Designed miniproteins, single chains, continued (2). Designs and how they scored, part 114

Each design is a single chain, and the fold is of that chain. pLDDT is the mean over its residues in the fold that is shown.

## One batch from the design tools (miniprotein)

Design m7789
Fold by ESMFold2-Fast:
Structure m7789 (fold): chain A 106 residues (1-106)
Amino acid sequence: MSELEKELFEAAARGDVERVKELIKQGADVNARDEDGRTPLHYLAASKNDISLETFREVAELLIKEGADPSAVDKNRRTAYDLAKEAGREDLARVLERLGFTRFKP
């Protein structure tokens, strides 16, 4: 894994829209995985930062538009949606579900 992908994980976790855009423009792999199988989308969803719903949506939409797989699972078989729900961020979980699926999960 290059330093470019490591910075993408950190930028996604911070909700840094402009840095995420710059890293993707530089060729960062939006489907890169760390040692735990986590993608940038997982880092965004697992963020402990107080990321606004608007900023979260913008970063998530950007990653998915550039080819991120919202159904990707980490080594514990958890999607970004699952991580957002575990963090108590139901609003963020719904954004991920709508961006990744054409159907709402009951």
Scores: mean pLDDT 79

Design m7790
Fold by ESMFold2-Fast:
Structure m7790 (fold): chain A 62 residues (1-62)
Amino acid sequence: LKKAFSLFDKDGDGTITTEELGTVMRMFGQNPTEEEIREMDIDGDGTIDYPEFLTMMARVMS
């Protein structure tokens, strides 16, 4: 998971976009809708930080 996040966090600021999150989830065999990805973006700012990413992936892969 850390390596997948780092692949999209190219500038090292600790965030990825909701579009990149959708791509990562599909790489792990998930198929979230755009609406589902938007719901996961609690702040609504279009970005996901690493702790939020881990929480979401833990829920999806459990």
Scores: mean pLDDT 71

Design m7791
Fold by ESMFold2-Fast:
Structure m7791 (fold): chain A 59 residues (1-59)
Amino acid sequence: VEELVERAIKLANQGKYDEAVKLFEEAAKRDPELREILERVRKYSDDPRTIASALLSLV
């Protein structure tokens, strides 16, 4: 899980927000806390940049 989160952060910093969100989704399958955070963010935005930025501020 930690390795997936680190890769997602690296991708988001490179502007690859779609790929970063996909890795966060994969990490969320293994970590209930990340899943809860991801679901809350998705209730307010479906934009990959916004989702990735919110997740980066919470991890």
Scores: mean pLDDT 76

Design m7792
Fold by ESMFold2-Fast:
Structure m7792 (fold): chain A 62 residues (1-62)
Amino acid sequence: SKLIAKAVKDYKATKPDELSIKKGDKLLILEVVDDENVLVKSLKTGETGLVPRKVLKLEEVL
């Protein structure tokens, strides 16, 4: 099963391994790295990177 999350707010990457996202973007969860960070793939751009868990809402399980 694959997890889809939705960005609940804009996030601008502050580190090289992070991904910038916009509110409303759909993201595939690749890995939950720790309690604060999630590795995601943007369904819009295909880019991958870390985002804070708090900017994501779980939307769908595939």
Scores: mean pLDDT 82

Design m7793
Fold by ESMFold2-Fast:
Structure m7793 (fold): chain A 60 residues (1-60)
Amino acid sequence: MKKEVVAIEDYKGKTPEELDIKKGDKLLIEEVVSEDYVLVKSLKTGKTGIVPVKYLKELE
C-alpha cells in the first residue's frame, strides 16, 4: 500500500542508497525496508531512496 508522507525535518543521505529530503517535502512510501527505514519516492524530484522513518509523518 502506497502512503503519502511529509518530511518533518531536513535529512542528508549518507550513502548513495539514501535520499536527501527537506522539511515539507512530500513523498510516497514505496516499500518498508526495516522498522527504522523506508524506501520513498520524492514527489518533488521523482527520485527514490531510503530515509529514516523518524523524519516522516503520514498525511491525513
Scores: mean pLDDT 79

Design m7794
Fold by ESMFold2-Fast:
Structure m7794 (fold): chain A 78 residues (1-78)
Amino acid sequence: LAQDANGRTELHRLAEAGDLDAVRALLESASPEERAALLNAQDKNGRTPLHLALEAEHKEIVELLLAHGADTSILPDD
């Protein structure tokens, strides 16, 4: 996975930004293994893309991430 200086993947950034179409395109273009890795990747604070979408209140992105199997059992470190 490509991660920035904060441990965030492209999926983290898109989920926080609320870019639904880009999130969908990224997940659809990824292999099943890459998709699972993107959905479950944790930033430096233990947050997944799902956590960032929830914090930003992007309901459509939350639904899309859950539809692709985002793991709700992963807890943030804060």
Scores: mean pLDDT 77

Design m7795
Fold by ESMFold2-Fast:
Structure m7795 (fold): chain A 92 residues (1-92)
Amino acid sequence: DISKGNEAYYNGDYKSAIEYYTKAADKGDSYAWLNLGKVYYKMGDYKGAIEAYTKGADLGNWYAWENLATVYYEMGDYEKGDEYAKKGGELR
């Protein structure tokens, strides 16, 4: 459930946020994949963030492209960061 996941995330309960967002993501909610990626990113799990954002992007969530760009910039991969930022901008 997105609303329950958002409440847990807001309170810093990343374990519960992951559980609720995963349940929504399993039902095909692209925003749940986006939010799941945000939790992994906040935890410093860039691999988990990339995997979740990629699934959100594959489901047509354009914000996932911007978040992929942010993760790659944080990793120092500016070329991939620029590629995903451009893709997010072009697809809106």
Scores: mean pLDDT 83

Design m7796
Fold by ESMFold2-Fast:
Order: C-alpha cells, then structure tokens, then sequence
Structure m7796 (fold): chain A 80 residues (1-80)
C-alpha cells in the first residue's frame, strides 16, 4: 500500500518526505539494500523523485515515482 509506505517515510506526519527523512529510512534499510546511503546518494534520489524541485517529496510525486518504476519493469517485459 503506497499510502502506508509513504507514512513510514513521513515520520513527523506533515504530508511530505524531506531529504532527512529519506536518508533516515534508507539508513534503516542499509542491511537489506547492501548500500550505505551517503549524502550524495540521497541527494540524487531526491532529484529523481522531487519533480518540481521544492526540496520535499509529496504523496503525488511519490506515487508517480512508484508508478514510473513499475512502468519501467513492465516496458522491459514487453520488449522481451
């Protein structure tokens, strides 16, 4: 559930995900991802997800990103 996942990132419940919250979530998943989230890595992800450049991720931007990731996987399957 995208809304439940978004709320897991949005720790203060303000309806947006900040770069700091994104970094904290990724640090909590370091063992699962096998990647240490550096400031540069987190900033790169923010640029990819933050479509309007306001420095936060809204639920709409998060949903678009999730849909794009799923769409890329679907496109790869259709090309086979």
Amino acid sequence: DLEALFKEFDKDGDGVITEAELKEYLESKEAELGIKPTDSYVAGLMKHIDLDGDGVITFEEFSIFAASDLSLEELERLKA
Scores: mean pLDDT 66

Design m7797
Fold by ESMFold2-Fast:
Structure m7797 (fold): chain A 60 residues (1-60)
Amino acid sequence: MPVLRAVKDYEAKSEEELSLKKGEEVELLEVVDGEHVLAKSTKTGKTGIVPKSVLELVSV
């Protein structure tokens, strides 16, 4: 499955968003729109919306 990595720390701005630390990897679940994805943290198992601008694609 597609795995993305946070390029910087991100603090959730709403309860639907996911907070990430730089270098944290997430699993891509759904593309929400052109700027946001629904992702699952591989570290915490939590799911939430993350801006695409804070993520980079990595292969499993």
Scores: mean pLDDT 80

Design m7798
Fold by ESMFold2-Fast:
Structure m7798 (fold): chain A 159 residues (1-159)
Amino acid sequence: MSHQQQQLISLLSQIVTIEEEIIKILGEIAKLEPDNQLLHEILELESTALVHLLEALDAVQQGDYEGAARHLRHAAEAEEKAAELYLELAKQETDPELSRLLKEIAEIERETAELLRELADAVQQRDLARAISLASKIVELENKILELEKKILELLKKK
């Protein structure tokens, strides 16, 4: 396995780990708002994205760059749909701070979806240097989403 392939695998593993933590936080938020249908649909889309990210990681480990690119595009589609639902949830939110945080997450999710599509193209082209750069940016954006989700959970616990 090349050094660049190992770096890409490490970054994809980090994205998977952060997404697992985001899903855990979303699950706790969903328990506090059991009748919030949009929130449950977001949780399903994030879970779909995680499945495809795990399949992309496995494909890269096997040297199946075309399979990895396909799964990354499916993850991007799920994240883009989640971004739309976060924006709709924000429009329905009466708390101005919660609405602001949901809008920030929607914007970052949309940017993450675009970067996942660019990552899929880089992986399919076997441009590992570009793929590493893009995956690193996705790690930064996913960490920002995780911190915003944690803030939402803490605000909801205070109500």
Scores: mean pLDDT 92

Design m7799
Fold by ESMFold2-Fast:
Structure m7799 (fold): chain A 108 residues (1-108)
Amino acid sequence: MTPLHRAAAAGDVETVRALLAAGADVNAVDAEGRTPLHLAAANQDAALADAHVETVRVLLEAGADVNQVDLEGRSALMLALDSPAAKELVALLTEAAPVGTPAVFPPK
């Protein structure tokens, strides 16, 4: 894990900003394939919900890949659904996702 992973998991917005300004890789992966964005979005502590929302916003502003999946195939959006801040995190993560061509299920 990088220092950015630890700061993001803790919701330490000031340390996240300082590390990104120092050139930390916003999309670095840990042993589980998780980026700092995954760890910020996976917050289960309601007391840190606002801090993790701010951390997710900072990571997205720095170019965090919202579509990166961990080794379990889970995106940051999937992890955010279990968060106390799910509504705010889902809004931030869906706004940052590239709007592609509408997926049509063709009948076979």
Scores: mean pLDDT 76

Design m7800
Fold by ESMFold2-Fast:
Structure m7800 (fold): chain A 62 residues (1-62)
Amino acid sequence: GKIEELFEKYDKDKDGKLSFEEFIKAAKELGLSEEEALKLYLKYRDKDGKLSKEEFIKALKE
C-alpha cells in the first residue's frame, strides 16, 4: 500500500528501518506537520532511534 511504498522509498540504507530524518521526510510527504511527525517518531521509535516497517505503519495509520 501507499505507506509501505513510502517506507521502501525512504529506507536508503536497506536495513529495514527508517532513521529520524527519513521518517520525518516520509511523514511530511503524507501531509503531516513536522510537529505531528516528531510526536509519532518519539512514540514509535525503537531503542536505536529508528522505526521498523511495522512501527512505521502503526505510526502513520494512527
Scores: mean pLDDT 80

Design m7801
Fold by ESMFold2-Fast:
Structure m7801 (fold): chain A 64 residues (1-64)
Amino acid sequence: VTLEQLREAAAKYDKDGDGRIPASKLYEILKDLGINPSPEELEKMIKEADKDGDGYIDYDAFLA
């Protein structure tokens, strides 16, 4: 899986075009790419990407 594929998948879920998506969409993105993370791995990724705990991920910064 490449960073380009992750960005492309994330862009599909970026309704506003602001480079931000709901944290719940991270799972859908990974699933779309054929990645099946464990619940622990998914929770870790969300925690790292959503430092403020507001439920949104800046995927442009996350994938940099």
Scores: mean pLDDT 71

Design m7802
Fold by ESMFold2-Fast:
Structure m7802 (fold): chain A 60 residues (1-60)
Amino acid sequence: VDALARVKEDYEAKSPEELTLKKGDIVRILEVLDGEWVLAENLKTGEKGIVPKSILEVIE
């Protein structure tokens, strides 16, 4: 899914595949994964990783 989302809550990566995000960051959702995870890119840093879908608010 090529959608933009705002980070609702700070999230700290717990593994190398996860993305660390700060509240107010804008991410691009690259893929919706099974369960509660999405593959996203942080537009501020260019970093890619998986994050919980629950911390994101789609804005597009």
Scores: mean pLDDT 80

Design m7803
Fold by ESMFold2-Fast:
Structure m7803 (fold): chain A 104 residues (1-104)
Amino acid sequence: VDYNAKDENGRTDLHLAAIFESREASQKVADIDKEGKAHLIDVNAKDKNGETPLHLAAKNGALGFVKYLIEKLKADVNAKDNNGKTPLDLAKENGHEEIAKILE
């Protein structure tokens, strides 16, 4: 399995887990981490909008997944999308104050 395979929108399984919080996508990521293969995941992969999984998790209010991306996978909190926005900017714009506090 190619852990960094991208779909037609440039999104990896990690992006899809952030958007849909699907049990299958989240479980695959958790299993990779348990197998010591987390280093094979490009946690900072950008989709066609320049958004990382952390951007999508922050935008969608996925608090638990935001914590996982930062604490376990060491995601880059300063990454900018194609509009120059950070995950913090997206959390604030979407009213996710708890996520915004974590990203400050």
Scores: mean pLDDT 77

Design m7804
Fold by ESMFold2-Fast:
Structure m7804 (fold): chain A 77 residues (1-77)
Amino acid sequence: EEAERYLQKGEEALKNGDYETAVEYFEKAIELAEPGSPLQVRAYLGLADAYYKLGDFEKAEEAVNKAREQIRKLAAA
């Protein structure tokens, strides 16, 4: 699964302290994931963590809000 591959790469980059690379991989995972899927939620949460580590709190909050909206839709399905 292409999206899962990029999610894994993002998580590895985040673990290694390569936060900018983690952002790129999580963005790619979001792009390739099925809209509203649990994988896309995980990718948004990873993106939020990467932005927090970079000190970009506004983008981190945006990513958290995207994850929250998708969790809400999954819970209503």
Scores: mean pLDDT 84

Design m7805
Fold by ESMFold2-Fast:
Structure m7805 (fold): chain A 78 residues (1-78)
Amino acid sequence: MQDARGRTPLHVAAREGRIDEIRALLAAGADVLAQDSRGVTPAQLALTNRVISEEAPDLLEEIVARARELAATRPFVF
């Protein structure tokens, strides 16, 4: 994977499995579907992160729920 400029703090937290930071960023209204320069979202990074899956599956469900809600209201967003 390559580092890309334009990643939000939520991208970094999701990639690193920083559960506490992810919770704080979601509380602040961070966009779980914000795309970096590669088109990768924090939701996708969280889904592939083993630490989040093992330590905070409830947080993973919250991220997926927010992603689905945003996708339903914003069809074809790049």
Scores: mean pLDDT 74

Design m7806
Fold by ESMFold2-Fast:
Structure m7806 (fold): chain A 62 residues (1-62)
Amino acid sequence: KIYKAVMKEDYTAKTEEELSGKKGEELLVYPEFKGDKVLAKSLTTGKTGWVPISLLENIEEI
């Protein structure tokens, strides 16, 4: 099951396993969780990493 979401705010990755993103950036979200984070792929940069769920909006299943 895969979702689409949009970044609410800019985020800077704290580790190489995390995803940096900018407000308005579109992400593919995978149903894999690590604490308060979810695995996502940026549709802008093509990079994959963990991102805080609280920074995501307009979450929809695709």
Scores: mean pLDDT 82

Design m7807
Fold by ESMFold2-Fast:
Structure m7807 (fold): chain A 94 residues (1-94)
Amino acid sequence: MLSVEEFEQTLRQTLEEESDPRAALNRLKLALDDLLSNEKDEKHLIEKIGVLLRIASQLPPEEREELVAYIRAKAKARLSEEVVKEIEKLAEQA
């Protein structure tokens, strides 16, 4: 799996390559789904979700709000309440 820095670089490259904000949003949603399925380390998972939330801030307002809502919904469905609270704090900073 990618390091946190390599993950951030991959997401930044996605935004640079995708001129359509909707296509960029869909690729970032897929990156979250892959992350939730494959990242076994809870601390690295939280750090990488923090990266996704920071990258979301670079999207137009509508796509940003949709991505943040998607991250929150997926976290609540798949992660513990403690981890969800940490993600909610990170989302407030985005």
Scores: mean pLDDT 82

Design m7808
Fold by ESMFold2-Fast:
Structure m7808 (fold): chain A 62 residues (1-62)
Amino acid sequence: AKGKIVEALEDQEAKNENDLSFKKGDLLEILEVFDDGQLLVRSLKTGEVGLVDSSYLREVEV
């Protein structure tokens, strides 16, 4: 859900300017949830914002 922190389950390199690059284990903040399974997220490591498929992520219990 929006405002939740999620963890990357695997590495991803951005394919276009709207996608986010990340490494396995990176923490991302959910900014927006779309109906097609995409999330708009912010990297806590870099501050960059981009799109990611929700299947690459898990919700972090902190």
Scores: mean pLDDT 76

Design m7809
Fold by ESMFold2-Fast:
Formats: C-alpha cells, structure tokens, sequence
Structure m7809 (fold): chain A 70 residues (1-70)
C-alpha cells in the first residue's frame, strides 16, 4: 500500500485537504480499504477530515465505511 513520508495515503491527503471530488474518486476505485489505515500519528482519513473541519468529507467517509460488502 502506497503512503507518503507521514504514512498518509491518497485518501488521507484528500480528506485533510477537503477535496470531496478526489475522496469520491478514490472510493470509487476501491480506496475503502484505506479507511481504517492509520497515518504516522495513528489517525485515520476520517479523523484527519474531522480535525480539519471537513464535515461533508467525514460524512462521506463514514458512509463508505458502513457500506462494506457482505
């Protein structure tokens, strides 16, 4: 799994930046597997979005986490 120097995946970066379109694009390409991956500080993409105040991103990521396949 590709991550930057801080252990942040593309999903972490998009969530922190408030890039809703990029978050949706990543989720459409299977990035739901990254929803539970922590960065170097132990923070998930959802936690980074919440810390940054991106409530719409938080809602999208939480919905994706709940929409796990059987």
Amino acid sequence: MAADANGRTALHRAAEAGDLARVRELLANGAEVLLTVPDSEGLSAIQLARRAGHEEIVAVLEAALRATRA
Scores: mean pLDDT 76

Design m7810
Fold by ESMFold2-Fast:
Structure m7810 (fold): chain A 159 residues (1-159)
Amino acid sequence: SEKWKEFEHYLSLGNYYKDLGNLEQAKVYFGKAMQILRLDLHDEVSPEALKLFNEGSSLQEQDRLDEAEKAYREAIKVDPSFAIAWNNLGNVLKDQNRLDEAEKAYREAIKIKPDFAAAWNNLGNVLKDQNRLDEAEEAYKEALKIKPDFLPARVNLSI
């Protein structure tokens, strides 16, 4: 839906500003993404999985990374098709410097939702942090093939 593209846009801007160390702008964009999620995913995601995902997001905003990981894993156990919970588990695992597990979580998000431009960009970021630069470049190209105006992946390819 058009609202799904808007959700992905704000999620991706939140991650971009977080990676720049601008936590205030990151919170604003994550808050906008979460507002769209609360209004539109009631028909596509289990209410229990969505509750656990929202708990994980709140814990991650508090830097409670181990508890955020647990909440996202329980959301995924309730709904294994919840591609956003897999992507956010990847973000928590990356923040914990668990790069191989973060890569696996982003790959599961992409496998569930191949048109998830934010998960492709986040896979590129973790591959770059692993010094796998050619694979990071291909992941950013896939994000831009899905969304040509995707500012995070455009910036990451211009270096």
Scores: mean pLDDT 90

Design m7811
Fold by ESMFold2-Fast:
Structure m7811 (fold): chain A 112 residues (1-112)
Amino acid sequence: SHEDAQRLQGAALLGNEGGIKILIRKGVDINARDSRGNTALHAAASVGNLEIVKYLVEEYAADINARDSRGYTPLHLAKLSGHREIVDYLLSLGAQDSLNPDLSKVKKFKKK
């Protein structure tokens, strides 16, 4: 649920591995998404916490290719925030290096 996603993201943002573990034991989905499609892995990647990124992926098999409502993966959030070590880590696992080519709000070419 959105609330479960927010709790899991909060623990990830605080670097709280014990908090993550408790939430997962209570039945929270590691890939729980908030109303914007963000997961705990998106949160950890955006703030540059490599230890939590590794914990989510290696211990709980968090989806490295999860997309938020804008089509951004954790890799893209790490790139936007300049977290090179997380970019390198996610790419080493085969993370997709390009955004979804969904062009719903961008001009593909001018007709006039």
Scores: mean pLDDT 80

Design m7812
Fold by ESMFold2-Fast:
Structure m7812 (fold): chain A 74 residues (1-74)
Amino acid sequence: MSQQEIADRLLEKFPHLSEQTAISLAESLLELAKKYNIDPQKLLDSFLSGDFSGLPEDAALELEDLYRTYVVNS
């Protein structure tokens, strides 16, 4: 899954994000997927749903921090 595909999906779900922010967030999600050896699609689906319960604890904490920063406190 490409960074642009993730950014496009983020903009569909969270239209308040700028394109540049969505691209940066997509990069962060891909790096987390690589760091924790998680399928990028699964990580994206968790982020879009706001449900992190299916992820390893450390991955869930980092993803929740990104969600709070870009979705809740943006």
Scores: mean pLDDT 83

Design m7813
Fold by ESMFold2-Fast:
Structure m7813 (fold): chain A 64 residues (1-64)
Amino acid sequence: DALRRRILELLAERPLTARELAERLGVPQSTVSRHLRALEREGLVLRLPTGAYGLTPAGVALLE
């Protein structure tokens, strides 16, 4: 999924909220939130105390 890869690429730059990702990708926040939940279950992203999402080491490795 091209959107999944784009989310990971954006999070590689810095932690972003679902709203910020939705704005940058031009898609509904609900769509981004659905993908973020799937990526979090796969261990590729984690939710920070700030409410932003960051890449895990596994997520970083996928972008090499």
Scores: mean pLDDT 84

Design m7814
Fold by ESMFold2-Fast:
Order: structure tokens, then sequence, then C-alpha cells
Structure m7814 (fold): chain A 63 residues (1-63)
């Protein structure tokens, strides 16, 4: 799952400073798995890095 490219399936608004906000259709690079429910990812459109719920993402490929 590390170095996976995923697409946001829904909008997500960051609730804490370490979280990443997403808009539906945003592509992200998954950098690491934090736990069973969260990944650290980079939003490829904005360059922002943060943690996001795995449930908000669909993997589409690997870098």
Amino acid sequence: YVNAIAVATEDYVAQRPDELSLKKGDKVLILEEVDASWVRAKNLATGEIGIVPKAALKVIGYA
C-alpha cells in the first residue's frame, strides 16, 4: 500500500492540523500506513501532506 496512487472517493475536511483535506477526485500518493484506518498521503494537486482515512481513498495504481 506504500507508494500507491489513490483517488479520493469523497470530500474530506481536515479535523486536526496533521490531517489532509481532500476533494472528491483528488489524486494522492500514499507514503505510509499509520494504522488500520489511516494513511499518510501527499495530495498531488496541492503538495500538502497529512493523514487521511483509508475509507476515503481508492487505490488506482502504484508509483
Scores: mean pLDDT 80

Design m7815
Fold by ESMFold2-Fast:
Structure m7815 (fold): chain A 68 residues (1-68)
Amino acid sequence: RPYLESERGQREILVSLALMYIATGPVSAAELGRTLGISPAALNRLLREESGVSFGEAVAERHGLAPR
């Protein structure tokens, strides 16, 4: 099974893209979810599973914004 086509590989790519978008500028969970093709709830779950932080925590870490 090709790594990039595996669920694990896809999850790692999605996390990397999400963190890149968060680092590039402030974006809402809904907008990022639309860009990545996932729900805001799925985005938060993915970030917690792979990075141990919520979307709000990732935004706060990168931009100094308070978590919601």
Scores: mean pLDDT 70

Design m7816
Fold by ESMFold2-Fast:
Structure m7816 (fold): chain A 91 residues (1-91)
Amino acid sequence: VTPLQRRLAEALKGLTEEEYRELFKEADIDGNGTLDGSEFARFLRLLGITEVTDEEIEELQKLFKEADKDGNGTIDYEEFLAFLERLRALL
């Protein structure tokens, strides 16, 4: 488990489904129901994750691409939940 994955998993450990929905809404600035790379970065800041290394950035890009099932450069709410469940499984 990477330091970033551990930080994400710890931040998510106590959150409910409703809190995940609220985080998605807060990160989704455009209100279009999807997160692009910039909105995903906002999501990380909402979790208090503001300091990341180059290795952590590469890991985030890989995780984002895995969450982006359609390969369109954005993730919807269902893809977002699947991403969060993967992170929680690392604990």
Scores: mean pLDDT 72

Design m7817
Fold by ESMFold2-Fast:
Structure m7817 (fold): chain A 159 residues (1-159)
Amino acid sequence: MVNPKVREDLLLIAKAIKEGKNLDEETKEALIGLLERLRELARKFKDEFTAELIEREIEGVKASFKKKLPVSYYAARLMHLLRLLIARRSGNKELYRQLALADLDDPEVFKRNLEFFELLVEVAEGKRSVEEAAREIAEDLGVPFSVALEVLTEFLELD
């Protein structure tokens, strides 16, 4: 069952993206909460490198008052970090390296990360299962379904 706070934060961010909003204190708190959860999951998997990348993103969100960037920018970066953790957990070192070096400002990378964010929103709305979202992410990355399912279940169910 999706954690109520994760559900609330995903739906809040999704609404802000639909409204074309820039990051504010409410969306900043929601994004930091989701990133902190992803960082603890990276530490649980002993992925200190991805945990450090997530910590840098948290500091970037906290410092966002210096840059008026849209909420969609940070949501796409959150999803890229989740995909990076799935790649690391799969043991595919080459995929992990390719994702770690990816240009997050590339329009195709940005668009694909937002499409995956929409999958998590559909799960939070109860329109899609975690297994259906995990399958689409696993197929896109070329990783085992069981790895994507493990990471997504743990990300959505952490207390």
Scores: mean pLDDT 88

Design m7818
Fold by ESMFold2-Fast:
Structure m7818 (fold): chain A 70 residues (1-70)
Amino acid sequence: SLSEEEIKRIKELFKQYDTDGDGTITKEELLAKGVPEEFAERIIKLADKDGDGTIDFEEFLDYYKRLLTF
């Protein structure tokens, strides 16, 4: 499980990428923030449940949970 501090940090990171404030991140927004293309594509592929090429906060949080909890 993620700590409250980890969740807060992930939320802050999400807000940095979500420039429109609509609650989703696109691959283009990840690239604009300096995320390598291969990594951005992996995040979208693993987190995007709908296949529309966007990530909402819950998908973003779930992705980070999978990375931080072994």
Scores: mean pLDDT 72

Design m7819
Fold by ESMFold2-Fast:
Structure m7819 (fold): chain A 116 residues (1-116)
Amino acid sequence: SLNLQLFRASARGDAEKVRELLAAGADVNAKVTEEMLKELKYSSFEIGMTPLHIAAGLGHLEVVKVLLENGADVNAKIENSPDPSLEGKTPLDIALENRVHPEVIEVLLENGADPN
């Protein structure tokens, strides 16, 4: 699955691979499913997360930029998560909670992230 590879590349901070996968037709706004979670095998992934949630939460600045340039929803909300603490969280929320470098926060805000 191109989307499964996109999640892995986003988690690794591999901006070149993210660009290649998006050009190949990966969905920039794909959401992690329960089936994908079994294949991903990493604690950085949760059901309902988009590639932008993952990249922003891990502080991968160049991947965040590539995803936003390719139409990632900066205000995507985690929905239908089995973890109620994640429900409604945006990429900005995850980045702030994980105390990522301020430049990631700045890029999200510059691209229309809602700080409320």
Scores: mean pLDDT 86

Design m7820
Fold by ESMFold2-Fast:
Structure m7820 (fold): chain A 59 residues (1-59)
Amino acid sequence: MEIARALADMHSPDGTFLSFKKGDLLEILEEIGDDFVVARSLKTGEVGLVPKRYLEILE
């Protein structure tokens, strides 16, 4: 299981990206090109698109 930590808050009111807070742990499910991943929030269980630049990969 590949886990990442959010480096900043993300607020996506239109649902384009997964919403999360700095320090939240996310499971990386799939890579989308070079700049994005599909991830699941370990806090909420929600799945969505996340820019890679917002993530610190832990495992």
Scores: mean pLDDT 81

Design m7821
Fold by ESMFold2-Fast:
Structure m7821 (fold): chain A 108 residues (1-108)
Amino acid sequence: GEELLRAAYEGDVEKVKELIEKGADVNARHPLFADATPLHLAAYRGHAEVVKLLIEAGADVNATLGDLNDFSLPLPPFHGATPLQLAERFGHKEVVELLKKAGAKKIK
C-alpha cells in the first residue's frame, strides 16, 4: 500500500500503472498521513494523469481524510477533506474536473 501512496504523491504515472496492474489496493490508507488515500495525495499535488488512472481503477472519489497523527505529511490539516476539496484548495483545475466527472462531491 505505501508504494502506491508514494507513487501517487510523486506523480509517477508509470509506477502507478505498474502497481495497479499488480493488484495494489487503490483505496489504501496511510495511518501516519491522516489516513490519506492515493487519490487524496495525487489530487493534493495536482497529478491529473495519476488521478485519472486511480479513478479508472475504482478509487473512492469521496474518501475523506482521517485524524492527523503526531506525524503528518506536508498536507494541510483538512480533517475530513475529500480529494475534490484538496484539488480545489490548491487550484488544480484539471483534477477538479476529473473528480467532478467521476461523481466527486464537496462535503461540509
Scores: mean pLDDT 75

Design m7822
Fold by ESMFold2-Fast:
Structure m7822 (fold): chain A 97 residues (1-97)
Amino acid sequence: DELNEQLFEAARNGDVEKVKELIKQGADVNAQNVRGYTPLHLAALAGHLEVVKVLIEAGADVNAQDEDGRTPLHLARRAGHEEIVRVLLEAGADEAA
């Protein structure tokens, strides 16, 4: 799906307005790429706090697992994005994963 591919790119790049536009156009916020990454994984890894918030508000699964069983919380912690870690935990991310 072209919309989902564009959503992965917008999330990775921190393009908040494009993320919002693609969601309105029907992009799947829980789509997974070939590595099992959701848009939320990509935004969390890249440190894009506002994109993380938009995706969570749009119904992103905060506990989605990539091919290695890693959640967005795991990637945010590994990358040192403390504010994103906080937002994910407040949204119900599992600390045990």
Scores: mean pLDDT 89

